# Ledger of designs, part 46: designed miniproteins, single chains, continued (3)

Each design is a single chain, and the fold is of that chain. pLDDT is the mean over its residues in the fold that is shown.

## One batch from the design tools (miniprotein)

Design m9576
Fold by ESMFold2-Fast:
Structure m9576 (fold): chain A 69 residues (1-69)
Amino acid sequence: GEEALKRVKELIKKHLDEKTANAVLNTIDYLKSKGFSVEDILDFAVLVARSKGLEELAKEIERIREQVR
């Protein structure tokens, strides 16, 4: 689970500008602190990527998500 979150954080940093990436990363850390599962956090990341029109980022996160199930 931890490696999946690390990989997703690296993808977010690669595809988003620094300010937006930091906001998304802070939200991921917040969700983790509230006891959300890795799967729920990955689902959140996919939703954020799709909402921003970042389809390639969404697909890469979905591939990581399928590997942790």
Scores: mean pLDDT 83

Design m9577
Fold by ESMFold2-Fast:
Structure m9577 (fold): chain A 92 residues (1-92)
Amino acid sequence: MAEKLLAEARELLAKGREAADAGDLVEAARLGAEALVLYAKAKAPEMEEEIKELEELARRLVEALAAGDMERALELDERLSKLGQEMAEKIA
């Protein structure tokens, strides 16, 4: 199970880098957020509530970026990064 999620996350990260290189920062952010969620599911499947919160923050970040709401996008990105770091610390 984890191997498939990690493979999907790596593919999304590769596509995200291509989008960033092309100057499509909204698509790069969407792909990066989706990859982070898949990575969390692969590495810490027991953290179900944190994964749900991560998915919700990722969704809101993509919506804010698509709407051009940069202040909201930055706030959501900070919250997403903090949660991801806290999850990583718990599995270390």
Scores: mean pLDDT 79

Design m9578
Fold by ESMFold2-Fast:
Structure m9578 (fold): chain A 68 residues (1-68)
Amino acid sequence: MLSEEEIERILEEVRRYVNSLPVSQEAKDEAIRQAESAVRAMANAGIKPEDALRAAKQVAEIVAKESS
């Protein structure tokens, strides 16, 4: 299970990544919300921190690009 410290580090990296994307603020906010949900689910599933970060960034990118 991911620690609260590991979850926060992952979410900080995801927020930095999403804020660099050329999309609207609304799309960024939705991407961050969905990535946070995914990280919390992965924390309960015993996923490694580096794998959780990679997956969270992928989820955030997809959501940001699809949010119109």
Scores: mean pLDDT 81

Design m9579
Fold by ESMFold2-Fast:
Structure m9579 (fold): chain A 74 residues (1-74)
Amino acid sequence: MENDEEIRRLLDEAVERGELTPEQAEKAYELFKKYGLSVEEARAALRSVALTGDPELIEPIAKAIVNARKSALE
């Protein structure tokens, strides 16, 4: 799918920076796919994790992004 390669690049970069382990990156990828995050939404989630140092925040942030999207109007 169109964004899959870019999301994997973002996760690979986070692992290279030491923000995530490879195992945490794979779990994050599955969560991003499950919640249907865009590249920019995934980038925002990863920035929040980098700032807090807590990879457990990935799922709550992904869920919050999906909820915000549901209330968005064009």
Scores: mean pLDDT 76

Design m9580
Fold by ESMFold2-Fast:
Structure m9580 (fold): chain A 84 residues (1-84)
Amino acid sequence: SSLIEKLEEMVNSIDTSGEVKASKELIEETLEELDVVAEELNVPEEKLEEYKKIIENASSDEELLKLNMELGVIQLELAVKKVF
């Protein structure tokens, strides 16, 4: 439950108000990482679509790089739970 809450907080903290948007390549990479995490955490489809829209509208590469790092941490925690 705490990982789902962390994901919700991280995604909702992304600034989407800027005139410039993050690079298309980084958006696509972030969406791929999100799909992996969302599947493992059983994120509801409606929430996943909300998260994708936020990511697609992120105002900078910095915001998505931060999210990608956090998604990597969540993936590592999930992998550790499967092995131990």
Scores: mean pLDDT 82

Design m9581
Fold by ESMFold2-Fast:
Structure m9581 (fold): chain A 103 residues (1-103)
Amino acid sequence: SKKVDELVEAIKNKDEKKATEIISELIKNSEYDLLSEALVKLGYPKQTDEETILRNLGIALIKNGLLKLAQQIASNLKNPRDQLLVLAGTDLKLVKPSKLFQK
């Protein structure tokens, strides 16, 4: 697909604006099959589950230096563990949790 090839190229070229526009359109249209196809072209295994596709997309974006977009993708993850995995990858330093008031 032309859109898949454009997304792969945008990610490889670290074109955050173009990658954001294409990914946002695909998510709004629920075209997760095209996101999965792009991930296969980036070296990831083929997946059919939306959550796994978004998690692998976040990881692929981190590896290509698109950290802000990866953080935005993390916000679309339903599983808190998958969200934490992607967010932790955007910072090479250990993320310290904020001090919580217990009372």
Scores: mean pLDDT 77

Design m9582
Fold by ESMFold2-Fast:
Structure m9582 (fold): chain A 60 residues (1-60)
Amino acid sequence: AVQKIRLVDLVVAVTGAPVAAARALLADLLGDPDAADTLVEVDPAKAAQELPGVVAQLKA
């Protein structure tokens, strides 16, 4: 089922990083310190399948 979660919470769930580190990363990548609090619709099954791509983007 599709769920609305904060982008920072998605990054924490995917990477296991602390919330502060995830917020800093998102602020740097998106150029907006408030982007971490943006609500995104995510399907947990789809998120699990796309996990390697998200991790690759965070490592780049």
Scores: mean pLDDT 67

Design m9583
Fold by ESMFold2-Fast:
Structure m9583 (fold): chain A 55 residues (1-55)
Amino acid sequence: SEEELVARLKEVQAEIRRLWAEYQKASGPEKAALVARIRALADEYQALVDELDAS
């Protein structure tokens, strides 16, 4: 449902913000792992936006 999609968008946005805060504190190889997680969440965010636009 649109309500579930909007709720998930908010969760994904909050998690991306949290991971970027961790990225600022991280060093070396830890940054690569954080970037990979952020990219996965960004892809999920785009898919959710596309689904909302199709609704």
Scores: mean pLDDT 85

Design m9584
Fold by ESMFold2-Fast:
Structure m9584 (fold): chain A 75 residues (1-75)
Amino acid sequence: SKELYDKAIKELAERLGVSEEQAREILFAAEMYLAGMPKEKVIDYLAEKLGVSKEEAERMFDEAVEILKKYLEQL
């Protein structure tokens, strides 16, 4: 639901120390991966979109995947 997604955005923003707008972009990247996009393409997209290194983008991406899995398991 939108409410669970909004909660995921807030939790990710808090964990990474980023804005809720940036957290939304990071979660969208994790969703692209779960929808079948290759991990390397998602990380490249995220690094370019946020203006961060690929290493930092991968760290942010991994946190988002963990948060999404946590919420999917609680449904």
Scores: mean pLDDT 82

Design m9585
Fold by ESMFold2-Fast:
Structure m9585 (fold): chain A 90 residues (1-90)
Amino acid sequence: MTWQQVIAEMEKRAEEIKGLSTEQSVKLLEDSAKLTIDWAEQQNFPDDVLFRLRSALHTAVLLSKGKSPEQNVEIMRLAIDQVKELKASV
């Protein structure tokens, strides 16, 4: 899986959140974050890139708890922007 494919999948998942309940939006964000972290840990990235990626995605998951789907779309978009910045730094 490439950076472009990961970002595209996250963007697709962000659009799916719009149609979900609060609980479903949190779960989809958690599942998306886990898949992205699991992918990243299998890559040969520098330790600082892995740390920043994990931190961004774990923060998004924590912030998503008890939030509306609309708020979780925004949280997901912020996480995607951080992933795009990390891609640009590699």
Scores: mean pLDDT 83

Design m9586
Fold by ESMFold2-Fast:
Order: structure tokens, then C-alpha cells, then sequence
Structure m9586 (fold): chain A 100 residues (1-100)
């Protein structure tokens, strides 16, 4: 899917250009039970997990994702948390559009 590949490439570029985001993504992946690999492998696995959570529309899994995000960002300043949560919300909206 070219649209999915474009989203994955945007996320890979953001992670590669932001070492704090890379660290936060790795912590989030661990909290979600995603195996850590290369940046590309971790990003693709993360996108797969997000698509699965969206497709299932499981409120309990949605709550688990929110808690995992909170746990991954618990040691960061509020401004950093808000920035990444805003980005992740936009990412979730883009991924949801692929499933319609």
C-alpha cells in the first residue's frame, strides 16, 4: 500500500532526525510488547500494532495504548509529551483513514 509506505517513511525520517523521539519510540514499543530491531523494523512493527488497534476498535486496547504512551513519556517535560502526543494523534488519524 503506497499510502501506508508513505506514512512509514515519514515516521522513519522523524525518528532518524530526533534522538529523543527515537528513545521515546523504543520505550513505547517496549511498553506495547513490540520487539526492538532497526529503526525501520521498529517503525513498521509499531504501525502494524496501531493499525490492529484501530481496526479492532477495542476500547480496552485503546486504553492500554494510552497507558503505554503515558508510561513511555512519564520522565519527559509536559511540553515534550504534548508535542509527541499531538504527532501520534495525527498518525492515528492518518492510519484510520487507510481502513475506511
Amino acid sequence: DPARQAIEQELIQRVQNDSDFQDLLNNLAKALGIPLGSIEETVRAFVDELLRLIAERDESRGAHLVLAIYAAFSDKPLEVIERYLSYLNKLLLKLDSLLR
Scores: mean pLDDT 74

Design m9587
Fold by ESMFold2-Fast:
Structure m9587 (fold): chain A 87 residues (1-87)
Amino acid sequence: SVEEAREALKKGDLSKAEAILKKHGFNLDSVDIAIESLKKAIENAKSEEDKELVRTGLEVVRRLAGGGFPLPEDVQKAIDELEKKLE
């Protein structure tokens, strides 16, 4: 569930959060692929639960990309733009 993925993120369990998102159809194999998958999901979001899934996916991508601090500016900008579309 979305709540289960969110709790995994709060615990820093990125692998669990990623697995839950993949069960919901997100492709997280790389940062670029994940961003494209999330962009598609935003276009198809019909409910608050769908939007919560996308928000959780953006947090996972940010943390995966954050393993190589500082974040590449283009990646950070893409994530920020997608977050703005959800708010």
Scores: mean pLDDT 72

Design m9588
Fold by ESMFold2-Fast:
Structure m9588 (fold): chain A 92 residues (1-92)
Amino acid sequence: SAAAEAARQRAEAAAHLAAARDAAKGGDWTSAMEHARQAILAASRLPYDELQAVAATRAEAARILGEAAEAEIVQSLLDEHGRGSEGVTSSS
């Protein structure tokens, strides 16, 4: 099952990347970040020979993760300005 496991990890990485892209397009940075992390983790568990096959997936997931992390920082700054008197959006 080594080949089957590698194929599953590649498919999992691609599926999480697709979900991360869709979440990011919808402004759901929490889901985008989680799916991007899962895509990177799945891709990174592959043997060295398989890592090259998912290099684009890893790079794209890392980019989305960076964008999501930046959005979280921005949201944190907005929360600071909320001071509890303004309704801050919960993670969405």
Scores: mean pLDDT 73

Design m9589
Fold by ESMFold2-Fast:
Formats: C-alpha cells, sequence, structure tokens
Structure m9589 (fold): chain A 81 residues (1-81)
C-alpha cells in the first residue's frame, strides 16, 4: 500500500469519532511529508489523547494544542522557504 493522496473510505456505519479518526489519520499522513519526526510524534501523541478523551472540553484543548504544534511547524517551514 504505497500510495499518496488516498483517504481511507468512510463507512456510513461508523461513529462521528471514528470518522474524525480516519480524517485525522489521513491528515497526519499528509503532514508526515512536511513535518520533522519529533513534531510528527508530538502531533500523534496529542491526536491519541484527543481520541481517548471522553470530555468534550478536554478534546477541544488537545485539538487546539495539536493545531498549535502543527501551525508552529508550518510557520517554521514557511520561514525557511
Amino acid sequence: MHSRNVAPPIDPNMSEEEILRLRRDTGLAQLSTVLDEATLAQVEALSERYVASKDPEERERYLREEQAVVHAALERLAAAS
């Protein structure tokens, strides 16, 4: 399975959380082509905490932290370009 730009199929029987996981995994795979290993590991860890959280407020906090890490990494790439 060596393909780029291929999203996993969304099953209509999947929960919202499962759909979000698939979308996040797809986005993370795309980000892996531009993010360094350390930043990617942080994003993966935060994504795991986001999915594992049962509290919507905690999920939002983890999501914001993940977005901040990704944004900072993309800003560094833009500054280097």
Scores: mean pLDDT 69

Design m9590
Fold by ESMFold2-Fast:
Structure m9590 (fold): chain A 75 residues (1-75)
Amino acid sequence: MEISMRVLYETLKEKGLLSEEEIERAEKLLESGAGLDVEAGVLRALGLPVPEELEEKIREREELTALLREKLSKL
């Protein structure tokens, strides 16, 4: 689930550690991927195929989550 990404984003934003570009990117991915990530999770749990566009958006969010986690670990 994407909950960890939102928590990481909010934490880093509160600390002023995100650039405007990073904030824009994170908000765009959170808005575009939130509902679709839940849908993909349900489809995977049921053993159903997941659309390619949905998979790509999830990968982008996972990559950003890893980046945000790395930034937090360097504090």
Scores: mean pLDDT 67

Design m9591
Fold by ESMFold2-Fast:
Structure m9591 (fold): chain A 90 residues (1-90)
Amino acid sequence: TLDEQLDKADRLISLAGQAALASGNKELSKQITAEAVELTVAILNGDKEKALEELKKLLELSKQAADAAGNEELKKQIEKEAKELEELIK
């Protein structure tokens, strides 16, 4: 459902934000914030193709941030939440 997609997106975005802050990289944080907005807009518009594209971009940036922060557990949580959201969108 839309509510389930938005709930899962919120959880992923929260974890991505934590990774961005922990990375100390302001430019990466800005990119993550922009992709989080694009993902949310795509979900609200029912654009499955766009939502999956933005999800992939957010995942890649968030994994980079978690790696930069040295937080393997956060990276695993981000990957898990992204996979669950992908299945809900498909």
Scores: mean pLDDT 88

Design m9592
Fold by ESMFold2-Fast:
Structure m9592 (fold): chain A 80 residues (1-80)
Amino acid sequence: DPLERIREELGEEVADLFRELAERLGLSPEQVKRVADLLIEVHRILREGDTSRTVDIDLTDPRERHVFGTLVVRIAERLG
């Protein structure tokens, strides 16, 4: 379950916001998994501060990009 992975890795607040946005924008289960995988990867990079690592953001749907961008800001706020 992608939302359980987000809850475990990023916490309950981020998981609840992700679920709400995904439901409101009508993301498919595959789109939810794609966004979740990228959020977990970005969170790990931000926590470790590893500037040698790159992540390819291959989100093609504007709804996926909106959810991802909103949650990246929330994750960064929690770490700062």
Scores: mean pLDDT 79

Design m9593
Fold by ESMFold2-Fast:
Structure m9593 (fold): chain A 57 residues (1-57)
Amino acid sequence: SPVPSGASTLLQELRQSGKVDESELQELEEDLQSPDVERQVAAVLSLIGIQEDLKLE
């Protein structure tokens, strides 16, 4: 299944920031590539939440 383009970009940006654990990013990357739409949506929301938390620092 195609990965949502915005989520893929956000994941890459978070990985390059070094502020999020690689294991957590790996888990989210796997969920984004899952055929399960619910897992994909949950991963997108998690990425957005992490980005918002980083903005508040």
Scores: mean pLDDT 75

Design m9594
Fold by ESMFold2-Fast:
Structure m9594 (fold): chain A 94 residues (1-94)
Amino acid sequence: TPKTLGEILKAVRDAVIAAVKRYAGEDKLPAVIEKLRELGVFLTEDEVDTADEVLTPEAIAGRVLTAVTIVAGEKAGDEIRRALQATGLKFAES
């Protein structure tokens, strides 16, 4: 049932931009994007432009949540979690 990685990353990118601008301010968006690059997630060019992806959509969602929470704060992270869950993505809970 997973969508294509490109479709998932587009939904994730839109959610990240909205949450960061709302809760942390637009000036934090470049820092979130840089943190995502460190975690192997590339959202700067609007779409997936990498081939042979190693990460699952769920792993990418988890890394996005981590980056947003660290850089933009817990409120932005909570909005990202809710937005990603609405797209059918789930986070593994131990």
Scores: mean pLDDT 69

Design m9595
Fold by ESMFold2-Fast:
Structure m9595 (fold): chain A 92 residues (1-92)
Amino acid sequence: VELAREGGEKALEAGLLAAKEGSNVTKGVAGALGGIGAIFDAEFIGDAAGGGISAVGGGEAAREGAGEESEEARELAEEAIELGRKAVEEGK
């Protein structure tokens, strides 16, 4: 559950940064929403696997939104994806 929450937090940060300075605002916003969903799944539902899936999806979107324009957003997105994948494995 903690990995899903941390992944969601990273996806939210990555998505917001990608929306602000990345190449695709819509993808950045999608990443942020995925991060919020992951945090909700982890904190309110206690679903580590579901939260992990949301963190991966949010991170992927944020990474695409960041493009080559925001290295920081891309790094945060990659962390979100890694944490989300670990959360899915722990949730099984």
Scores: mean pLDDT 79

Design m9596
Fold by ESMFold2-Fast:
Structure m9596 (fold): chain A 98 residues (1-98)
Amino acid sequence: GPLVTATASVELSKEELEKLKLVIATVYTDDGTHQAVFKDGKLVAASEALKGKTSLTIEGGTVTVTVSGLDASKVRKVELTVVTETGQKVAEQEVARV
């Protein structure tokens, strides 16, 4: 099927950025759930289905994860979880079936 790119973003304060522990991208598909985990701005773990497909940018207090090369007919939702020492924030982007 056609390939899609999904992007999810979370806004953090300067204090939250200084206490950032993990950024987790979770991709929900018809075939299962896949994750990529970032620590210190670097990819530290990824499901096989997400290898080479994820990027993290942190700019101006915005944490953005981009997941590319996803099968539009299978992907359901992309979720961004930002974990800090004081709590967590979640953003999600739903992807319509083609």
Scores: mean pLDDT 81

Design m9597
Fold by ESMFold2-Fast:
Structure m9597 (fold): chain A 85 residues (1-85)
Amino acid sequence: ALSDHVDRVGKAFHLNDAQKALLKEIGERLNEKYKVKVSTIHTIVGGIAYELKKGVTINNAAELKKVPGVGNKSAEKVEEVLKEL
């Protein structure tokens, strides 16, 4: 499940509870509203979690496009989700 994946990745990268909650919200909205495949969401979540571990904040599509495994269309969908939070 997406929640289990976020908890596993968050534990591995030592993310705080707020960061894990944000990743769960992003993943749920990508799946439910934008119909993004679970495997693609796992890639996006892992990439964002790795950047958060480095102390990098990601707030827009330009920053997300720099994340390995995140394509242009996926980056734009994540930016829309972040605007809705």
Scores: mean pLDDT 79

Design m9598
Fold by ESMFold2-Fast:
Structure m9598 (fold): chain A 70 residues (1-70)
Amino acid sequence: SSISQLLEQIEQLFAKIEAGQATPAEIEELRRLLIKFYTDVFKLSPEQARQRAEKVLENLRKSAAIRAAG
């Protein structure tokens, strides 16, 4: 299904970011996919979906920074 494909793409981009291998373009693609996921699956408004996506990306950046420092 389209939802399964969306989740697979999100998982792959998460793995690349965690490994420190993601480009800025791939981070922006993850933002778009997260917004789509929150609107399509959780039926959030575009504003709520954007806010949730930003929190996810912020947490990933913090996790990657901690990993890079260790």
Scores: mean pLDDT 82

Design m9599
Fold by ESMFold2-Fast:
Structure m9599 (fold): chain A 59 residues (1-59)
Amino acid sequence: SEEIEKLKKQAVEAAKQGDGQKAADYVQKLIDLGGEDVAQEVSEQYKDIFRQAAEAQPG
């Protein structure tokens, strides 16, 4: 899906910018569209960024 490809690119760009919250939001949108395999790939590739965001975010 073109939508899944766009969201993957946005998630990767957010992760590269160190914006783990935006990256996580895009990953969630990927899951919502049925792109869970792509979401898992991005999450594993940038695992440290997502981990840091989860630890820094309250709630």
Scores: mean pLDDT 76

Design m9600
Fold by ESMFold2-Fast:
Structure m9600 (fold): chain A 59 residues (1-59)
Amino acid sequence: SVEEALAALRAYAELLGPDALAIFEEAKARMEGKSEEEQLAILDAAMDEMAARAAARAA
């Protein structure tokens, strides 16, 4: 679950470029020492931020 979410976020970040990779690295750092529930919440927030930036670039 967490591993799959992390892999998906990484793949999405690689497609979006360096700004998204920075969001991914920050999310990964925030996951250290957190519960699985907290890690999933961090990854969900990072995905939302990446999606928002992608939408802004498309506009």
Scores: mean pLDDT 80

Design m9601
Fold by ESMFold2-Fast:
Structure m9601 (fold): chain A 82 residues (1-82)
Amino acid sequence: SHEALARGAAEGAATAVERRGEPLRVVAEDREGRVVLEREGRTPEEAAAAFAEALAAMARAEGDEEAAAAFEAVAEEARARA
């Protein structure tokens, strides 16, 4: 499911920050290479939220409203924990 994909990706971003002890900078681009979102995650929880927000922005830019809604739900849950 889109939610399972987004949760897995967000957990990966959180793990990267936890393992490296460094902020994660997330940049989302549309298929034309235009930046549609830029976020920084300073904690594992912030990194998870930033990555899920980036996935939602990319899906929205591509017109995939179903995927965008699913990714935004994951981002909202991650933001509540940050």
Scores: mean pLDDT 82

Design m9602
Fold by ESMFold2-Fast:
Formats: C-alpha cells, structure tokens, sequence
Structure m9602 (fold): chain A 70 residues (1-70)
C-alpha cells in the first residue's frame, strides 16, 4: 500500500478501537469510520488530489483495517 493509504488505515483502526472502548457497537463504529473515509477520499478526487483508483485503494485499506479492529 502507498504511505497515505497506510496512515489513513491506521487512523481508521484507532478510531474504531476508541469508539468500541467508549461503548459504541462494533457495526456502528465500522460504519462511521468507513463513511468518513469514503467522504474524505471522494472530496480529494473532486479536488484533483487523488485519482478514483487511489481513492478506492485508500477506502479499501481503511475498511480492511477497521474491520480487523472491530
């Protein structure tokens, strides 16, 4: 994975773990983190900072890391 996808995946996993530690259900924590990552990646594509392929890889990396954290 590229460095940006790795950093975002790490942040997503940490966010899921924190939410669960605070009593949020794993499915709710996962949904929120994936939605935030998807929205952010789509904004980066719209601004020309990421290609659609890079955005998809980033969202996939965050999703995989978040699911492992839940």
Amino acid sequence: MDKLSQEQAKRGAESVRRAIALGVDPDGALDAVIEDATDWANQQVKQGKLTPEQAQKLVDAVTDAARKAA
Scores: mean pLDDT 82

Design m9603
Fold by ESMFold2-Fast:
Structure m9603 (fold): chain A 66 residues (1-66)
Amino acid sequence: AMAEPSPEELLEMLADNARADTPQNLRIAQKIAERLKTKYGISDEEIRARLLELGVDEAAVDRVLA
């Protein structure tokens, strides 16, 4: 693609959707997490660490990575 979101931009979008904590935002967050893992090779452990650093509650992180 000519332009696409960076892993950092995807992590910020993931954190925003995880914080919103609605069924629709959870679904979006899960899709972003899947793209981070499949396209950029980022582990569940790395995503967890980055979301916690960005101020996402651990319970919300658990829902995203379930």
Scores: mean pLDDT 81

Design m9604
Fold by ESMFold2-Fast:
Structure m9604 (fold): chain A 85 residues (1-85)
Amino acid sequence: MEEKLKKFEELRKKMESAKLEEFEELMREMLKLLGIDPEEYEKLVKETRELPRDSPEHKEAAKKALELNDKFLEKVNELDEFKKK
């Protein structure tokens, strides 16, 4: 748990100043660290970027991305709670 928290914080710092290619690699590592499938996340990000904003497909991709983001935040909160102890 502590090791995961340290890696997560390091990845966040790197992502803030990373170029696009580095950012994508760091995102994959972060998703893996939190137990999220990077391929699923990349697909949703690509769909929300490439699909027309008014399309039903874009709305579905955005909804799934929010659900995945909620899982991401839950995992982050677990790490933060562990850090306090």
Scores: mean pLDDT 73

Design m9605
Fold by ESMFold2-Fast:
Structure m9605 (fold): chain A 87 residues (1-87)
Amino acid sequence: MSIKEKALKIVEEFFEEAKKKTTDPAKQAELDTLLLLARHEAETVPPEEFLKGLIKMLETLKKEYPELSELADEAIEKLKKLLEELK
């Protein structure tokens, strides 16, 4: 698997678990939109910039939805590990 494919899998797993923690249709729609954008960016953005963008997105979601903070922290740490493999 490419580094981008590994990063997408981490983010897809995060969004799957995040959607289970909310019954709000508006929040679920926002999460679905962010995942769609992440998949699109995986095709066009270089790996380092893509990983940094995903980390920033998760940090923002963690502040907006505190109930997702533990899931976001796990995903961020996995993405940071992939970013170190790039250096």
Scores: mean pLDDT 83

Design m9606
Fold by ESMFold2-Fast:
Structure m9606 (fold): chain A 99 residues (1-99)
Amino acid sequence: DFDRAVELLREAKKLAEQGDLRGAAIKLTAGGVLASSVDLSPEQKATFDKLVDEVYRAEIKADPQAAVKALRESLANPTASDKLKERYAKLLAEAEKLL
């Protein structure tokens, strides 16, 4: 259910804004798993990716050092798609500017 995946990402963003990075990561992972189990339209995929990026930006603002570490670990994952790695690299550059 796409709506439930979106709800989980909105909860993840709120938790990240509160400094609960562990809670945010749990909700982000749950939303990602739900989204991967359904065939999303291109518009739904774009909306989902935008919300994921908003969660990461909230995490960066709350704790840029922890965010840099997590993004570097994500970029080291050989199974991540090139498009996802490009998004992670842009977020990493944003986080590094705050260090």
Scores: mean pLDDT 80

Design m9607
Fold by ESMFold2-Fast:
Structure m9607 (fold): chain A 82 residues (1-82)
Amino acid sequence: MEELRAVEERFLKVDKELDSIKDKMTPEEQKKYNRLRYEAFLELVEARENLKTDPEKAQEHLERLRKIIDEMEKMVEKLKSK
């Protein structure tokens, strides 16, 4: 599924960007990043597992993953603007 690959690549990119600026984060921001990263990983795993057996469920997990990635990308922008 091309959508899964595109979303996975987007997640890996934003995760790498956040990791590279960890030193600019407060402890609270680091906790938020760790939570978002974990949630994104769970949604990615669920999307992969459901891809062949339940495409609708896989799509729901991909939509949740996109929302988490959007929040992670906003976090990158906020931290870079400091």
Scores: mean pLDDT 83

Design m9608
Fold by ESMFold2-Fast:
Structure m9608 (fold): chain A 69 residues (1-69)
Amino acid sequence: SAAEVEAALEEFERRLTLLLIQGDLAGAARLLNEWAARHGIDVRVAPDASAEEIGRAAREAARLLRERA
């Protein structure tokens, strides 16, 4: 449902933002890749991805998840 999609996105964005604030880019990349795979979203970033690349991929993953709801 749309509510379940938004709840999943809110939790993902909260966790991702905390890792990015902490400067844990590798952790942020792992979280994004794991979350995308778990939700069947074809979005991945390299383990050494920049904060900008992670942010762009996170926005694309959110867009794709919303399109599937």
Scores: mean pLDDT 86

Design m9609
Fold by ESMFold2-Fast:
Structure m9609 (fold): chain A 78 residues (1-78)
Amino acid sequence: MDEEIKELLEKAYEALKKYKEGEISEDEARKLVAEYLGKAAELLYGKDLGQAVYLYYSSGVLTDESEALARRAEAALA
C-alpha cells in the first residue's frame, strides 16, 4: 500500500518535472497529475476524495498546488 502510493506520487512529481523542463504541455501535465494524485487519494481516503482531487487538478489549478505536490512527492521519495 505505502509503496503503491509512493510510486503514484513519484509519477506525479515526474510529470510536473517534465512540465517545468518544457518536455510536456501544461494540459498533458495537468491530466497526468490529476490521474496519479486522484488514484493516490482514492487509495488513502476512498473514491469520493479521489474523484474530488482528480477534478481539482484537471480543472486547471497547477501553480501553487504543483509546488505543494512537488514538496509532498519529495518528502515521500526521501
Scores: mean pLDDT 68

Design m9610
Fold by ESMFold2-Fast:
Parts: sequence; structure tokens; C-alpha cells
Structure m9610 (fold): chain A 81 residues (1-81)
Amino acid sequence: MEELIKKAEEYSKKADEAVRQGNWKEAADLYEKMADLYEKAGLYTQAANAYRGSATAYRMAGDDEKAEEFEKKAQELLEKA
């Protein structure tokens, strides 16, 4: 579990940098990778928050369909947390 959390933290820093640069598609992908790692670690609240980050980034990138998909996934994880 420690390795999964550490990797998610690394993606978090990269996602913050991508957001600062306005690279929303890269930020969305990084948030999705964070969410997957948190989900595998059993940290469903952190995973849901990361999926919401991805949804927001997809909306900023103009991908409304993916944004809706990831918002739904975040909500489903919060109900399981």
C-alpha cells in the first residue's frame, strides 16, 4: 500500500504542475492515474477526489463526455467509502 500512496503523491505533484501550465488534458490523465492508485490502496475518498479533479480537467480541455463519466465514477466511489 505504501508504494501505491507514494506513486499517487508523485502524480498529484505532476497534476498540479500541469494545471499551472494550463495543460488540462495532461492534468486529467494524471488525476485519473492518482485515482486508480488510491482506489487500489482502498482509499476511496481520496480516489473520488482525484476522479473529480480529472472530471474538472476534462471539462477545461473541452471533453464534456469524459468529465461526466469521471464525475459519475467519483460519486459511486463516495457511496462505497
Scores: mean pLDDT 84

Design m9611
Fold by ESMFold2-Fast:
Order: sequence, then structure tokens, then C-alpha cells
Structure m9611 (fold): chain A 73 residues (1-73)
Amino acid sequence: MKKIFIRMKWEEGDNFHVTVYNENNEELFSGVVSAGELLKLVKKLHEEGYEITLTGEDDASASFAKLVEEMLK
């Protein structure tokens, strides 16, 4: 499995509700994480060779997704 999809929704403060799923739409994880925890997860998966797609459902989540995608380049 080479692709991971992360959907994000801002909750409050620096916390996001995230849903992680594979290319077959199988849910691997769902829960609330901090921005720092999400960044750590994304970096780890990227280092392990996964292609990561981040999708924000709101302005805060979309802005954070864009920032993280730029950091992975």
C-alpha cells in the first residue's frame, strides 16, 4: 500500500478531527489529534514511503494541509 488519504476538520485551538484511509476507502484511523501530532504522523508516513494526500474540510484545515504539503516537497 503506497497511498494514504487524510481528511481533516478543525475542532478547536490546534486540534483536528482526522480520518485516515487507504486507496480502497478502508478507514485505518479516526480521532482528534493536535497539529503537532498530525505533522509527526504525516512526516513518519512520508519517510516510510507513503504518498500522502491531505484534504481540509474548512479554512483552518485546508491552510494546514497546504503548509504540510509544502514541507514534504
Scores: mean pLDDT 80

